# Designs tried in a protein design run: designed miniproteins, single chains, continued (4). Part 81

Each design is a single chain, and the fold is of that chain. pLDDT is the mean over its residues in the fold that is shown.

## One batch from the design tools (miniprotein)

Design m14819
Fold by ESMFold2-Fast:
Structure m14819 (fold): chain A 72 residues (1-72)
Amino acid sequence: MEVPEVLSEETRKEVKGLIDKAEKAYKEGNKSEAARYLTALGVLAVGHDVEGRTEEAKAIRELYRKVAEKLA
């Protein structure tokens, strides 16, 4: 899954890690674990918004939506 360049290097690594773990859990049939990683991605977006990183928060929310749709 593509990760937007607008994200800082640290945030990109964290986002990619969460997405990879969510997709792996889903493939293994562990929907609850996949949902946990997806929730963590949503929390990360809220954290960025609170810190005033609105552009990064927006990008993370778009990734959350795409991953949630793919894992539905």
Scores: mean pLDDT 80

Design m14820
Fold by ESMFold2-Fast:
Structure m14820 (fold): chain A 94 residues (1-94)
Amino acid sequence: SDAELLRQAELLLETARRSLAAGRLEDAAKAMMHAIQLLKQLPLSPEQRAELDALEARIREIMLDESLSDEEKAARLGELLDRLEAVLRAAQAA
């Protein structure tokens, strides 16, 4: 159900937030990516789908960027997590 997908996505984003706070970047990125895949199963607007696609691409780019320190990766993932949480809140309000 849509409600179950939203609940699972919320728990994954909470896990991502805790993982970032603990310096576990790979765990944070994986949780964010799983949340995106669940959210993509919902009847979203084209704008929300485009935002999820952009977030997915940016998470992969950040994690593969060997020029970034772990601190820089954590900061950038945190910004993307804030954007993901905004998509989740908008989907919950619909």
Scores: mean pLDDT 90

Design m14821
Fold by ESMFold2-Fast:
Structure m14821 (fold): chain A 90 residues (1-90)
Amino acid sequence: MDEETLKEARALGLTEEDVKALKEKYPNLSDEEILKLAREFVDEVERLVRERHSLTPEQRAAAKERMIAKAKELGLSDETIEGILTRLDS
């Protein structure tokens, strides 16, 4: 994997290990397609972060649980999941 792909992944909050896990889980996807999947996930989290004060505590908890499930399905590390989702509690 090239350094530009890793740099873009790090900008999304992913580790090198997360990118390797995604490539291992989706071996038929290009680096660009893997980054697209990661970006779509991060964009969804960022939208929830922006909307968090408009959500009830119950809606926020449910959204966080759904994002955790989706991140685990993508093979993201617990460290990355914690880092991204902590922003929903702020």
Scores: mean pLDDT 76

Design m14822
Fold by ESMFold2-Fast:
Formats: C-alpha cells, sequence, structure tokens
Structure m14822 (fold): chain A 79 residues (1-79)
C-alpha cells in the first residue's frame, strides 16, 4: 500500500512536469501493486490517471479503454 501510494504520487509529480511517458510508467506500476493488494479504488485512480497521460501523449483509443476499465474497478470497489 505505501509503495503503491508512493509510486502514484511520484507519477502525479511527473504528470505536473509534463513528463507523461514516465508518469504513465509509474501509474502502471502503482496499478499493479494496488490490484495485488485488492485495493480496487487505488487501482481505479491509477488507471484513470494513466488514461489522462495517454490522452496527453495522443493515444485517445488506449485512454478510452483505460477509463472504461477504471469505471469497472470503481464498481467492484463499491460492491
Amino acid sequence: TEEAQKLYEEGQELFKKKDYEKAAELYQRAFELFVAEKDYLGAAQSLSNLAKAYEELGDFERAKELMEQAAKLIEKAAA
């Protein structure tokens, strides 16, 4: 949890600096750790920000897919 949260926060700082490729890498790693811990809300937030990073990189199709997956994880977290 602490490692996943740290990666997520580092990803946010890189996103603010417009380093979208590195931000995407950290959000992907945070997502994997949150899923392993069954923290589906953390996983959904990581995928949502990963989708935004892909939008900034011009990959709108992948961003849409990631946003849809994040929405499903939010539903799973609420159950």
Scores: mean pLDDT 86

Design m14823
Fold by ESMFold2-Fast:
Structure m14823 (fold): chain A 77 residues (1-77)
Amino acid sequence: SIEELINSAKTEEAKKYLREALEAYKKGDLEKAERYIQKAYLADPNAAAMYYLASLLNEAAGNLEKAKRNRELAEKL
């Protein structure tokens, strides 16, 4: 699950930012979700959940190629 992926992040700060990004995404606040993804990247650039959420955000925005790329990165981590 996405929650299990979030819990695999290396720092508590990254986990908090990823949880905030997921909640913003669920509420349709894509701008807020994107800001939290950027914060998560700075806290843990290898968090699979970050790339997975970035994939979901890009899909929602119609950026299908970026969505595919981020999903591939999440699957490799």
Scores: mean pLDDT 87

Design m14824
Fold by ESMFold2-Fast:
Structure m14824 (fold): chain A 61 residues (1-61)
Amino acid sequence: AKVTAEQQKKWWSALDPNGDGVFDAAGVAAVKAFQAEHGLAVDGVADARTLNAMRGEPVTL
């Protein structure tokens, strides 16, 4: 499936409850935890590899 910028923003908003578009420590930690659980590079960035791994699980938009 194709990942759009809009879908990425919705996922990032779930990690950034303030809606400022900036990840705080909690949001970055959540991304890193997901990456570590799926054996991805733990850099805290929700890039295409991280989003593709998330697609294997239920994703709330």
Scores: mean pLDDT 60

Design m14825
Fold by ESMFold2-Fast:
Structure m14825 (fold): chain A 112 residues (1-112)
Amino acid sequence: EEVKKKVEEAIKLFSEAAREALQGNYDKARELLEKGEKIFEEVKDKLTPEELARVYYQLGLAYLALGEFDKAAEWFRKAFSLDPNSVYGRAALAALPAAVKKDISGLKRYFS
């Protein structure tokens, strides 16, 4: 239960980081990203492959929004490799071209 709460908190922070980055608030985006990464590190060894794929996908989106395309591509590839048939694995594969082409124009469609 606590693990699930921390996963949701980390994902929320990554989503907020991506939104701040898209608005040009890069310092705030990095602060939120670092907070989420710290929480994720506390629970990552307790996660299922599906939960890990979800976190890696959200990390990919946050790095993509920050313009860190190589890191974004790495996280999307990791998410896909963990569970290629999951919603998050498929979403990561769909997002990978944006990181490879360094094109963030469609990024808004990935946020809830």
Scores: mean pLDDT 84

Design m14826
Fold by ESMFold2-Fast:
Structure m14826 (fold): chain A 86 residues (1-86)
Amino acid sequence: SLRKQVEEQAEKTAKEEAEEIVKKYNLKDSAFEPIYEVLYKFQLKVGDIILNKLPVSQQEIQEAAQKAVKEALEKAKKVQEEEEKK
């Protein structure tokens, strides 16, 4: 049940963040899923680390968060360029 709660929280957070990115950059709906997947995977990892109290530093989590956001934004830009070519 704790695993399900982690997945539900990750899904909600990733969905909200992906929707904000799509809206901010005026992307088409097709950009939502690839951005969501990157953010969802990151949120699942953070949730698992917290639940299992793994010895991961706050700095490592912060660096991973910055990298995940950067990857999501880069993916958003690529999807936008691809949609413009259709």
Scores: mean pLDDT 75

Design m14827
Fold by ESMFold2-Fast:
Structure m14827 (fold): chain A 71 residues (1-71)
Amino acid sequence: MEKKKKALELYKEFEKGFARLHQLSTEEKRELAEIGLEAGKLMLEIPELEEKGKEVLKRANVMRAGLEAGA
């Protein structure tokens, strides 16, 4: 399924970026938050990835909120 493939690709990209969060620029952090939001949203539509999708969405939303609060 194309949706599942895209969700897993975005999830892996988000995990790699999140592991290096403290090394990222503000622009890269904003991009990573968007990747996480898109990944989590897609993962929620896939039953076997729903739990991980909720975690990813929560992490991405926290990142976005932190970036906006620092503006």
Scores: mean pLDDT 80

Design m14828
Fold by ESMFold2-Fast:
Structure m14828 (fold): chain A 79 residues (1-79)
Amino acid sequence: GLKEGVYEPLKKYEEEVKRLKEDKNPEKLKEKEEFAEELEKKGKEILETVPSPEGQEFGEKLLKLSEELKKKLEEEKKK
């Protein structure tokens, strides 16, 4: 399959998104949004450039993490 080292960043992104979703610091909302946008860009790039099943799974997981974070941040902004 795709090199296992390529999946090491995914665990870090999952942990980071979890921490950002739990962090209630309002001054970090913009930074969290930028992080979500970076995850979306990376996920799209991987899906376009890595046509392997492992690459598709990695890209799709990054897109899901981005969507989850964006939805959480939109709710926080509307409150």
Scores: mean pLDDT 74

Design m14829
Fold by ESMFold2-Fast:
Structure m14829 (fold): chain A 109 residues (1-109)
Amino acid sequence: MEKEAEEFEKEQLERAKPMVEKYSVEDFRALAARVGPERSGLLFMAGVVLGVSLDELMAMSDAEWEELVIQAVERMAKYLSPEELAALAEELERAGLRRAAALVRELLE
């Protein structure tokens, strides 16, 4: 379990590096302005987990964003502690991603 979580964290850090290097602060502000600050962090995380670019994220609809976050949660949930899953569920609820939040809560049962 711990070894798999460490490999996952390393993979996510490596995927995040080119995204942070390729996109400016203004690009991230544009995402936050479009989706709101609560959603922008979750969408960035989902993009890193699934290998989706910021340009692709900006082209998506609200429904496509929620499906993307659900797919990312399904991939990452097995590497998270129950405490981290509970925190993620609260963050998803605050962002209005109720389907994704419900999925995380089911994983805690």
Scores: mean pLDDT 76

Design m14830
Fold by ESMFold2-Fast:
Structure m14830 (fold): chain A 63 residues (1-63)
Amino acid sequence: TETVGVTGVGRGPTREEAEAAARAAAEKLAQDMGATVVSQEVFHVTETEDGYLVVVRATAVRE
């Protein structure tokens, strides 16, 4: 069992959409590494002219 940290970045017209995209990106990255996400935290939120950019930090476990 190996613990890995992954970061997801998402953009969207609303904060909720950007956060959902960031969480999905982190989960996909973990899956591509053969890992399963066990926790996620919103690390950073930035308001942009086109909406929002959200950064999520996730902890995943790989065997």
Scores: mean pLDDT 83

Design m14831
Fold by ESMFold2-Fast:
Structure m14831 (fold): chain A 90 residues (1-90)
Amino acid sequence: TPILGFLLAPETKGSMEELEALRPEMEEALAEARARGAVALVGKVPGATPVAEAVLELIEASGLETIVLEAKDGLEALKKLKEAAAKLKA
C-alpha cells in the first residue's frame, strides 16, 4: 500500500496565495495517488497554521483514505506516523 506522509505543525510555512497557485497541481497529484490506492497519514500538532489546515482539507477532499494522528509535538507525530505506516504495510 503506497503511503503519503504529512506533518501539519505550527512551523508549516507558506501563504494561502501560494497554496491557491499550487492547488491544481496538488489536486492532480492527490488524484493520481488515490488512483494508485495510496493512504494519507497526517500527523497533526496543535496550533497548525491556516495553510496547514487548508492542506488537510485538500487531502480529505481528494477522496484519499486519510488517517489523522493527533500528537502533542513533531517528535510524537513522527513516531505515530512511523507506527501507523508499519501497521499498514503488515
Scores: mean pLDDT 76

Design m14832
Fold by ESMFold2-Fast:
Structure m14832 (fold): chain A 76 residues (1-76)
Amino acid sequence: SVADLLEELRRALLAAGVPESEAEATVRIVEEAVDSILEGRIEEARDILRLVAATLPPESAALLERLTEAAIEEAR
């Protein structure tokens, strides 16, 4: 589920040494973008998620790609 992937993203960021406050802020931004996709506001949310992925460790960026795909499928 999207919720499970969000929790996995938070854990992956912490495991990579990202500070807890930064990890929480990142997850919040991703959750807001996911909610926008689920509401059908896809273009800007997809752009935000792409920009966020570029700032993340590779494993976390891969999780974000899976989150984006899951949210788009759920929005259908």
Scores: mean pLDDT 82

Design m14833
Fold by ESMFold2-Fast:
Structure m14833 (fold): chain A 94 residues (1-94)
Amino acid sequence: EKEIEDFVESLEKRLPYVKEKAEEDPNDEIIHEFLLNAVKYLKKLVEESKELSKELLERAIEVVKKIKELAEKHGWEETVKEAKELIELLEKRL
């Protein structure tokens, strides 16, 4: 749980900065790649974890929804797909 909690907290802190950078340069492949890899990594951590608190699940859902919204705005279709799948996985565990 701590590994997922630390990662979710890291994403919560970084997302405002990432959003600002994505709006400044929507073609910045580094930001797009970062978000895609972040969703994939969080999905792996969630799938490997047997027990997750309701609070942590709700926080993770909120973070992933923000990533999905940003990805939809910029047309990052793979990130949108991965984020949708992760949201569904997290909601099933509530």
Scores: mean pLDDT 82

Design m14834
Fold by ESMFold2-Fast:
Structure m14834 (fold): chain A 99 residues (1-99)
Amino acid sequence: MSLSEILQGGADSLLDLAERYEKAGNTKTAEIYRKVSEELRKAADAVAAGDYDSAIEHLSRAIDLLREHSKSQGIPSSGTLRGLQTALLQVQTQKQQAQ
């Protein structure tokens, strides 16, 4: 599975989580997960195009969105945030190897 496919799978998983939060009445969390999913899809498209700088920008925005949400909830960083940080490291590594 390519890095782009991994990021797309992550986006699909986050969209599923957003639907679960929406059904549970947590509309604010659902909105954040949908925005994060959108940024991951843009990152996946950028990786597929070999545009690692754009992929890093989109993943950084996704991380910032989750950090702001986590801060507003008064809870420590989620497993989702750690997953995004790992994905960012993987994209940065691919950029270094492609240069």
Scores: mean pLDDT 81

Design m14835
Fold by ESMFold2-Fast:
Structure m14835 (fold): chain A 100 residues (1-100)
Amino acid sequence: MSKSEIFKKFDELIEEIRKLAKESKDEEEKKDLEEFAELIEHMKKAAEELKLPSSVMEKILKKLEDLVKRYKAGEISIEEFRKEFQKVREELGEILNKLL
């Protein structure tokens, strides 16, 4: 996948999460989903600015897409989503630390 395709998919994922937030009837769930969208936007910006390898960006994207898919299917709770999302952020942080 090209870097432009990866970034487009990040944008699509952010929009999907924001749509889920808008459709949520739970104010805490809505807040968490909006926070996740903002954090993914920050991750995308960091990846772009640091010129991360496409393979790394694609791996992170696929993990985030899987989390959103499982959440939409009702397979994971918002709390489980937060926990798994934190693991993805920690993995990205470790990669960034090795590149700095």
Scores: mean pLDDT 82

Design m14836
Fold by ESMFold2-Fast:
Structure m14836 (fold): chain A 80 residues (1-80)
Amino acid sequence: SHRDQGRRLLQQAIRLAQQGDYLGAGRLLEQAGDYYRQAGDYLSAGGLYRSASIQYRMAGDDQRAQQLRDRADQLFQQAS
């Protein structure tokens, strides 16, 4: 299922972040968010995009970090 795929990507992203691969972690968190969004879980998708935003900022990609933050905020509005 989309949730199962998202969960596996989340676990991989956590390991990459612990190893200091912030860009890799951000990419996997964004993909996990996409799977949760496709499953209709907008709250989890928003949280994952916010986490991806933090990882992209740590990697020095401020533009991508801001795009994911905006996307997360839109999903949280849809979830409420």
Scores: mean pLDDT 88

Design m14837
Fold by ESMFold2-Fast:
Structure m14837 (fold): chain A 72 residues (1-72)
Amino acid sequence: MEEIKELEKRIDELLHRVGELYQAGKREAADRVLDLINEARKLLIQHPNSPEALEKAKKLIDEAERIIDEAR
């Protein structure tokens, strides 16, 4: 599904940004983003055909992006 591919692309971009946060010493923000990414991935793997799981995963990724933006 295109929506899952889009989320995976966003997750890959977020993982790169998490590395930058760790290098900048922003460990607490980086850890929180990783937790959100792991929850989103778990939902997509366990419930790949669930619209509810996809919606929850999107919200988790949106929150992760927000944390990265605020940590700049």
Scores: mean pLDDT 82

Design m14838
Fold by ESMFold2-Fast:
Structure m14838 (fold): chain A 97 residues (1-97)
Amino acid sequence: SSMELFRQEEERYLRILENVLSSDPDISRSFLLMMSSVADIAADVFEKRGDTKVAALYRQASRLLRQMADTKDPKKRRELARQAARALAAALVEEKE
């Protein structure tokens, strides 16, 4: 089901982001900024295809990933990671219609 796929992808992205947050601070920041850029590229591609809903979800993920890169509070970073994981998972589920 789409709900099961969403949960599986949310858990996958959250695990990736938690691993990034446990890395060296410079590597962590660089990786989050790279992920943010990739999400913006994905948003642009889907927007040009007329898939505005998927594009909006990737733009939301991109913003959250940039906020994580700029955030030093570990609790706030984890909250942002959960939100980013949810946005990325929602984008993938929406892509599959």
Scores: mean pLDDT 86

Design m14839
Fold by ESMFold2-Fast:
Structure m14839 (fold): chain A 77 residues (1-77)
Amino acid sequence: SMRERVRRLLASAETLVDRAEELMKNPEKQELAKRYIDEARAAVDELRALRPYMTPEEQARLDEIEKRVDELEKKLE
């Protein structure tokens, strides 16, 4: 169902962002962190397309995930 897809993607995106943030603490792991950030961005893009199927709580979670991905991308520039 679309609801299950939203739930799985939100959980996956949060896990990817958590891993990227941890990897970014180590300068030697920044290339690996970039891969997790790219995967998180792809998940965010898919979730944005699914936004009409989301609850207000899920939309708030997506907004927070997107903000965290944006911050990680800026640190790599």
Scores: mean pLDDT 89

Design m14840
Fold by ESMFold2-Fast:
Structure m14840 (fold): chain A 85 residues (1-85)
Amino acid sequence: MLSDYEKKLIERLLKRVIDAMKKGEKEVTLTFTLSNGAKVTVTGKDNEIIVTLENVSDEQFEDIKKIAEEIGKKYNVKVKVRKIP
């Protein structure tokens, strides 16, 4: 389970990527590591956000996917969430 802090951090990072794309950045990539060593990479390109998750639990994957899809709908950007083994 993600903490409330980690959920807010993910929302904030997604919003930063969206804001950078709106300001004319063609491609933006941010990577951060969660407290348990799981990696989250957010790439914004061509009005699309790709969230790549590495070493996440199924619960963390579902939490992050839900947050990313909700933010994508709110800001009218296409969102894809994928998991690396």
Scores: mean pLDDT 81

Design m14841
Fold by ESMFold2-Fast:
Structure m14841 (fold): chain A 68 residues (1-68)
Amino acid sequence: SSMARQEALERAMLRLVVEEGRVLDSEQGRAAAKAVGAGDYATAREHLLAAGLSEEQADRVVAEAKAA
């Protein structure tokens, strides 16, 4: 469901904040969650990069959302 994908992305982002001590842009994070809810993973990846994630971190978060 779109909710399960959004929750998976939000959980993955929270893990990055806690485990890697990274501060993320909340507006870009919300835009990524919306894109994931719509199944638009390419747009979600762009927003995650804009939020301050590395390419590897963004790809990992997108993969977790796809698996949900």
Scores: mean pLDDT 78

Design m14842
Fold by ESMFold2-Fast:
Structure m14842 (fold): chain A 88 residues (1-88)
Amino acid sequence: MEKELEELRKRQEELKREMERAREELRERSEERLELVLEGASYGVLGIKHAVEALANRENKELREKHLEELRRYNEESNRLSEEALRL
């Protein structure tokens, strides 16, 4: 009788440890995903800044093209980080 209770307690402890490991792995992946999303959002905001600057400088072709190139770079980086977050 005591032996059966001890076996049940051991199985319960094993399940708890497995669940704790699974929760920790999910938490780590969630934190990594959040960091990638926030970094991507940061690059998105920088891209918007350059889009606004391009619009403000519509009559200056060289400056406009420079801001549009920066917008493209930041959008590419934001998209790359978003894809990495989705793969986690």
Scores: mean pLDDT 81

Design m14843
Fold by ESMFold2-Fast:
Structure m14843 (fold): chain A 65 residues (1-65)
Amino acid sequence: SEEERLAAAQSRKDEGNEAFKAGDYAGAVKAYQAGLHELRDATSPEAVALRGILAHNLAVALEKQ
């Protein structure tokens, strides 16, 4: 379900944020990519907002590598 995908993506966002705080940018990239993969087919406003957050965080983490 989309609810399960949103929860999984949110968990991956949190994982990526913790890796980023620790200076593990490669780990952050991996987590954010996993979160985006969970939401690949999702078009709801909630999924669009979370995809935007994950994409922005991924871009920042990639620049830090």
Scores: mean pLDDT 88

Design m14844
Fold by ESMFold2-Fast:
Structure m14844 (fold): chain A 95 residues (1-95)
Amino acid sequence: SKLDELVKRIEELIKELEKLLSDPNAKPFDVMRKLDELKELARELSKLLREQGWTEEADRIDYLLSRYDNSSGPRRFSMGLNLVLEVQRVVEKLK
C-alpha cells in the first residue's frame, strides 16, 4: 500500500540519518538535508494517518513540522530530532 511504501522510505531515511549522526566525518549540511527530506515524508505520513483516523498522531506530527519550519540554526536541528523521534514512534505502531 501507499502507507507501507512510505513507512519503508521513512525507515531507510532514519537509518541514513542515524549513520550520519554517528559519523565524525559527516558534514552538518548533510544532516540538515536528511532532516528536510524527513520533513516532506512526515508531511505525507500525517496526511495518510489523518485519512485513517489517527488524528492524535497526525496532530503531533503537524505540530512538530510547524516547529521545525519556524526554526533555524541549532534550534532547527533540535526540532528536527524531535520530529525523528515522533515519526519513529508512529512507524513502530504501524507495524
Scores: mean pLDDT 88

Design m14845
Fold by ESMFold2-Fast:
Structure m14845 (fold): chain A 81 residues (1-81)
Amino acid sequence: LLAAIRAALAAAAPRVQELVDAGREAEAVEVAREAVVEGARAGGASDEAVELLDQSLRAIEAGDTERGRELFARALALHAA
């Protein structure tokens, strides 16, 4: 799972950098979040685990780090089961 997410982020890095250089930081964050979700799917995460991961990242983006951590832990637990 984590290796697949890292690979997806690496593949998205040029697009993320392009958006950051253009001052389009919110779009860069969105592309990075989509890459994490795609990487999780490629790594064999269930649809439910992917949904929890997406919700986790959105919570962190909104500043709710505690909720983000809780949702991320749930996503990992589903993948491990």
Scores: mean pLDDT 76

Design m14846
Fold by ESMFold2-Fast:
Structure m14846 (fold): chain A 97 residues (1-97)
Amino acid sequence: GELEELLERIEELLERAEELGDSLTVRVAERLRELAEELIAQGGRASPELILELEITLGMAHIVLGVHKVSGASEEVIELAEELIRLGEELLALAKA
């Protein structure tokens, strides 16, 4: 289903972030994976608490992107952080559906 496919995309991003040594993106992606697994465990119906944790995690993803831009990170690292935000937005949309 859409949630399982999104979880696979999050896991692929996490592996890529680990390969790049991007510890900040790894930490946020690991949390996003945990929240995706919890949403699947809840049958795709998010609790208000899970929605709040997803919104907080999205905020953290934006902070990571900002840090990478200010630090002059490579284009690949910046693009990966932008993809993390997109995956988090997709997960939040599915959680609210």
Scores: mean pLDDT 89

Design m14847
Fold by ESMFold2-Fast:
Parts: C-alpha cells; structure tokens; sequence
Structure m14847 (fold): chain A 96 residues (1-96)
C-alpha cells in the first residue's frame, strides 16, 4: 500500500503543472474550449489512475470507475458535454 500511495503521489505531482496551466487558461478565458481542454485532461488523468489501480488495488479501481461514470453522466445532462461523456464511458468499457 505504501508503494501504491507513493506512485500515485508521483503521478499527481507530474501532472500538477499541466493541470494548473489548464485551470489558468480557463480562468483567463472562461470559454467552452478552455473548459473542454481542462475536462479532457482530468478525464485522461483519471483513466490513467484507474488503469494503475485496476492492477494494484482493484477495490479502489471499482470505486473510482463508479464515481467517474456518475460524473460523466452528470456532465452530459447538466453541461451538454455528451461527446466527452461518451468518450469517457467508452474508455471505461475498454478497461473493464
């Protein structure tokens, strides 16, 4: 478990500069395009964590998969991000 935590922290640290840059872009512009880039980054990062956890901590992988499915459905319904949601759901099916 300690090794898994260390790896997840390292992955999150590696993504932090890109994540901050995307947040700054959205804050500066507040456009749909900037929001989509930020959300696509978060989706890719979450899928990478799920793939890692599926191999090392299957219980946590299942919890995160369920959470991501709920979030993607909400994004499609509330924010009209159906294309992003469909892409994410397809990637989750390929993992499972």
Amino acid sequence: MEAVRAELLALNAARAPEHRALIAEYEANQTREALLRLLEFVLRATLEVIRFLKEHDPERAEELIELLRKELKQLAEEYDLKELAEKGLKELEEIE
Scores: mean pLDDT 72

Design m14848
Fold by ESMFold2-Fast:
Structure m14848 (fold): chain A 97 residues (1-97)
Amino acid sequence: MAPSVEEAIRLAREALATSTDPAARAAAREALRAAELAAKTEKLSEEEKERLGRDALEAARLALESTDVAARVGGALLGIGAAVELYYLYGVPKEEL
């Protein structure tokens, strides 16, 4: 599995376990969704998984480390974008998100 995908899952789960801030939790949840979807999507190449994994990792990092609400909201949008890309471009059903 692509290293960034594995790290994104780890950091997103950590952020969800430790943060009580709604914006940080939203960013972490979307990052986790995107990373898990990238991990299980067989049609993605390893390069595509790594690219999406890097986007999810950045979202998770912003959720965990940022004290700036705008940066955490930006992280959530980045994670949502990755999940939407997987759904619409690779045909992964929404029920799996």
Scores: mean pLDDT 64

Design m14849
Fold by ESMFold2-Fast:
Structure m14849 (fold): chain A 91 residues (1-91)
Amino acid sequence: MSDQELLDEVKKLTDQALASKDPKEALALVTKAMQIADQIKDPKTAIEAYELVAKTSRALADKFSDDPITEGVFLIISGVSNVIVKRLKAK
């Protein structure tokens, strides 16, 4: 699969996660998106994918803020994704 095809799959999964009404489904979709982003070899494409995962996870934390554990997990995914973006930009 090309880096562009991997990025397109990340976009699809993050869109599905944002549309989900079930926090468990949203978490599974975002986790899969992050795993696919990790397979991207080109740093610029990987940055775009991880920025999308970070933004989506932050939005999901706000959407599912009624459960502090669910909110916390999405904030951790957002934070980790932002750290990866910062490290990729430093290369």
Scores: mean pLDDT 87

Design m14850
Fold by ESMFold2-Fast:
Structure m14850 (fold): chain A 120 residues (1-120)
Amino acid sequence: MELAKKLEETAKKIEATGEMPEVADFLKYVAAVLAGDKESAAYYAEKLRALLTFSKDVKSADVDVLMSNPGSMLYVAARFILAKDYKSAAFALEMAAASLRKTHPKVAEVLFELAKWLRE
């Protein structure tokens, strides 16, 4: 599946920046779920449990916090990818990237490239 491969390639680009290894692990988790690789999905889910479990409880959080928090927006992007709503997934990735632009510009650039690919 081309999407799972693209997510793995994007994760490698993030690892190459030396920043935010949790974002790379998150993309590998989504790729494993899409590929039906239950063992790899469980491995990465364990590493990301704080991000994924925290985002579950953000249902009643302030909308501005949800929209600007990169962890929450990455979770939202994953939910849309798994639902095959790639346009909404691209928007969520763009919001995550925008929130990282000043602090982690190389990670933000890689996420913007992924969002652009999902829109094509």
Scores: mean pLDDT 73

Design m14851
Fold by ESMFold2-Fast:
Structure m14851 (fold): chain A 57 residues (1-57)
Amino acid sequence: METSTFTVDVLNERDELIGRLRVTVSADGTVLDVEIERHLDEEGRRFLEEVIRTMRR
């Protein structure tokens, strides 16, 4: 299977940059891996962890 890795900037509801995720996706669109590259603060980190939980189930 081919995989693609790309970086996603995550914005909050106020369009403020809260962090960056690195996402690896298979050819069929399945998310295989998600990691936090950068986060701004504790609130941003918790939000990113929730996003990762949602993306990977």
Scores: mean pLDDT 72

Design m14852
Fold by ESMFold2-Fast:
Structure m14852 (fold): chain A 91 residues (1-91)
Amino acid sequence: EEREIAYKIVVHLSNPEKAEFEIKGIKVKPGSTLEEIADAIAKAYNLTPEQKEKFLELLQKARERIQKHGITRELVESIIDEIEKLLKEMK
């Protein structure tokens, strides 16, 4: 489950204007900000404010890596692994 959610997040980070996904009934639409994605995850996983801030920081760093290096399979898999690990630690 956490890996599937991590994959959906990375797809949205890679194509924010067209990608959409849903987490436990909470819809993340095309054009959603990183803050809106973090809000959706926080609601879905009942995260504390501190956990939400850590998640937002991870999303910001992932976005910067994608912008700097472009979308590669190795980078995408690395980001999926990082998001999955953090979500499992918070669950």
Scores: mean pLDDT 82

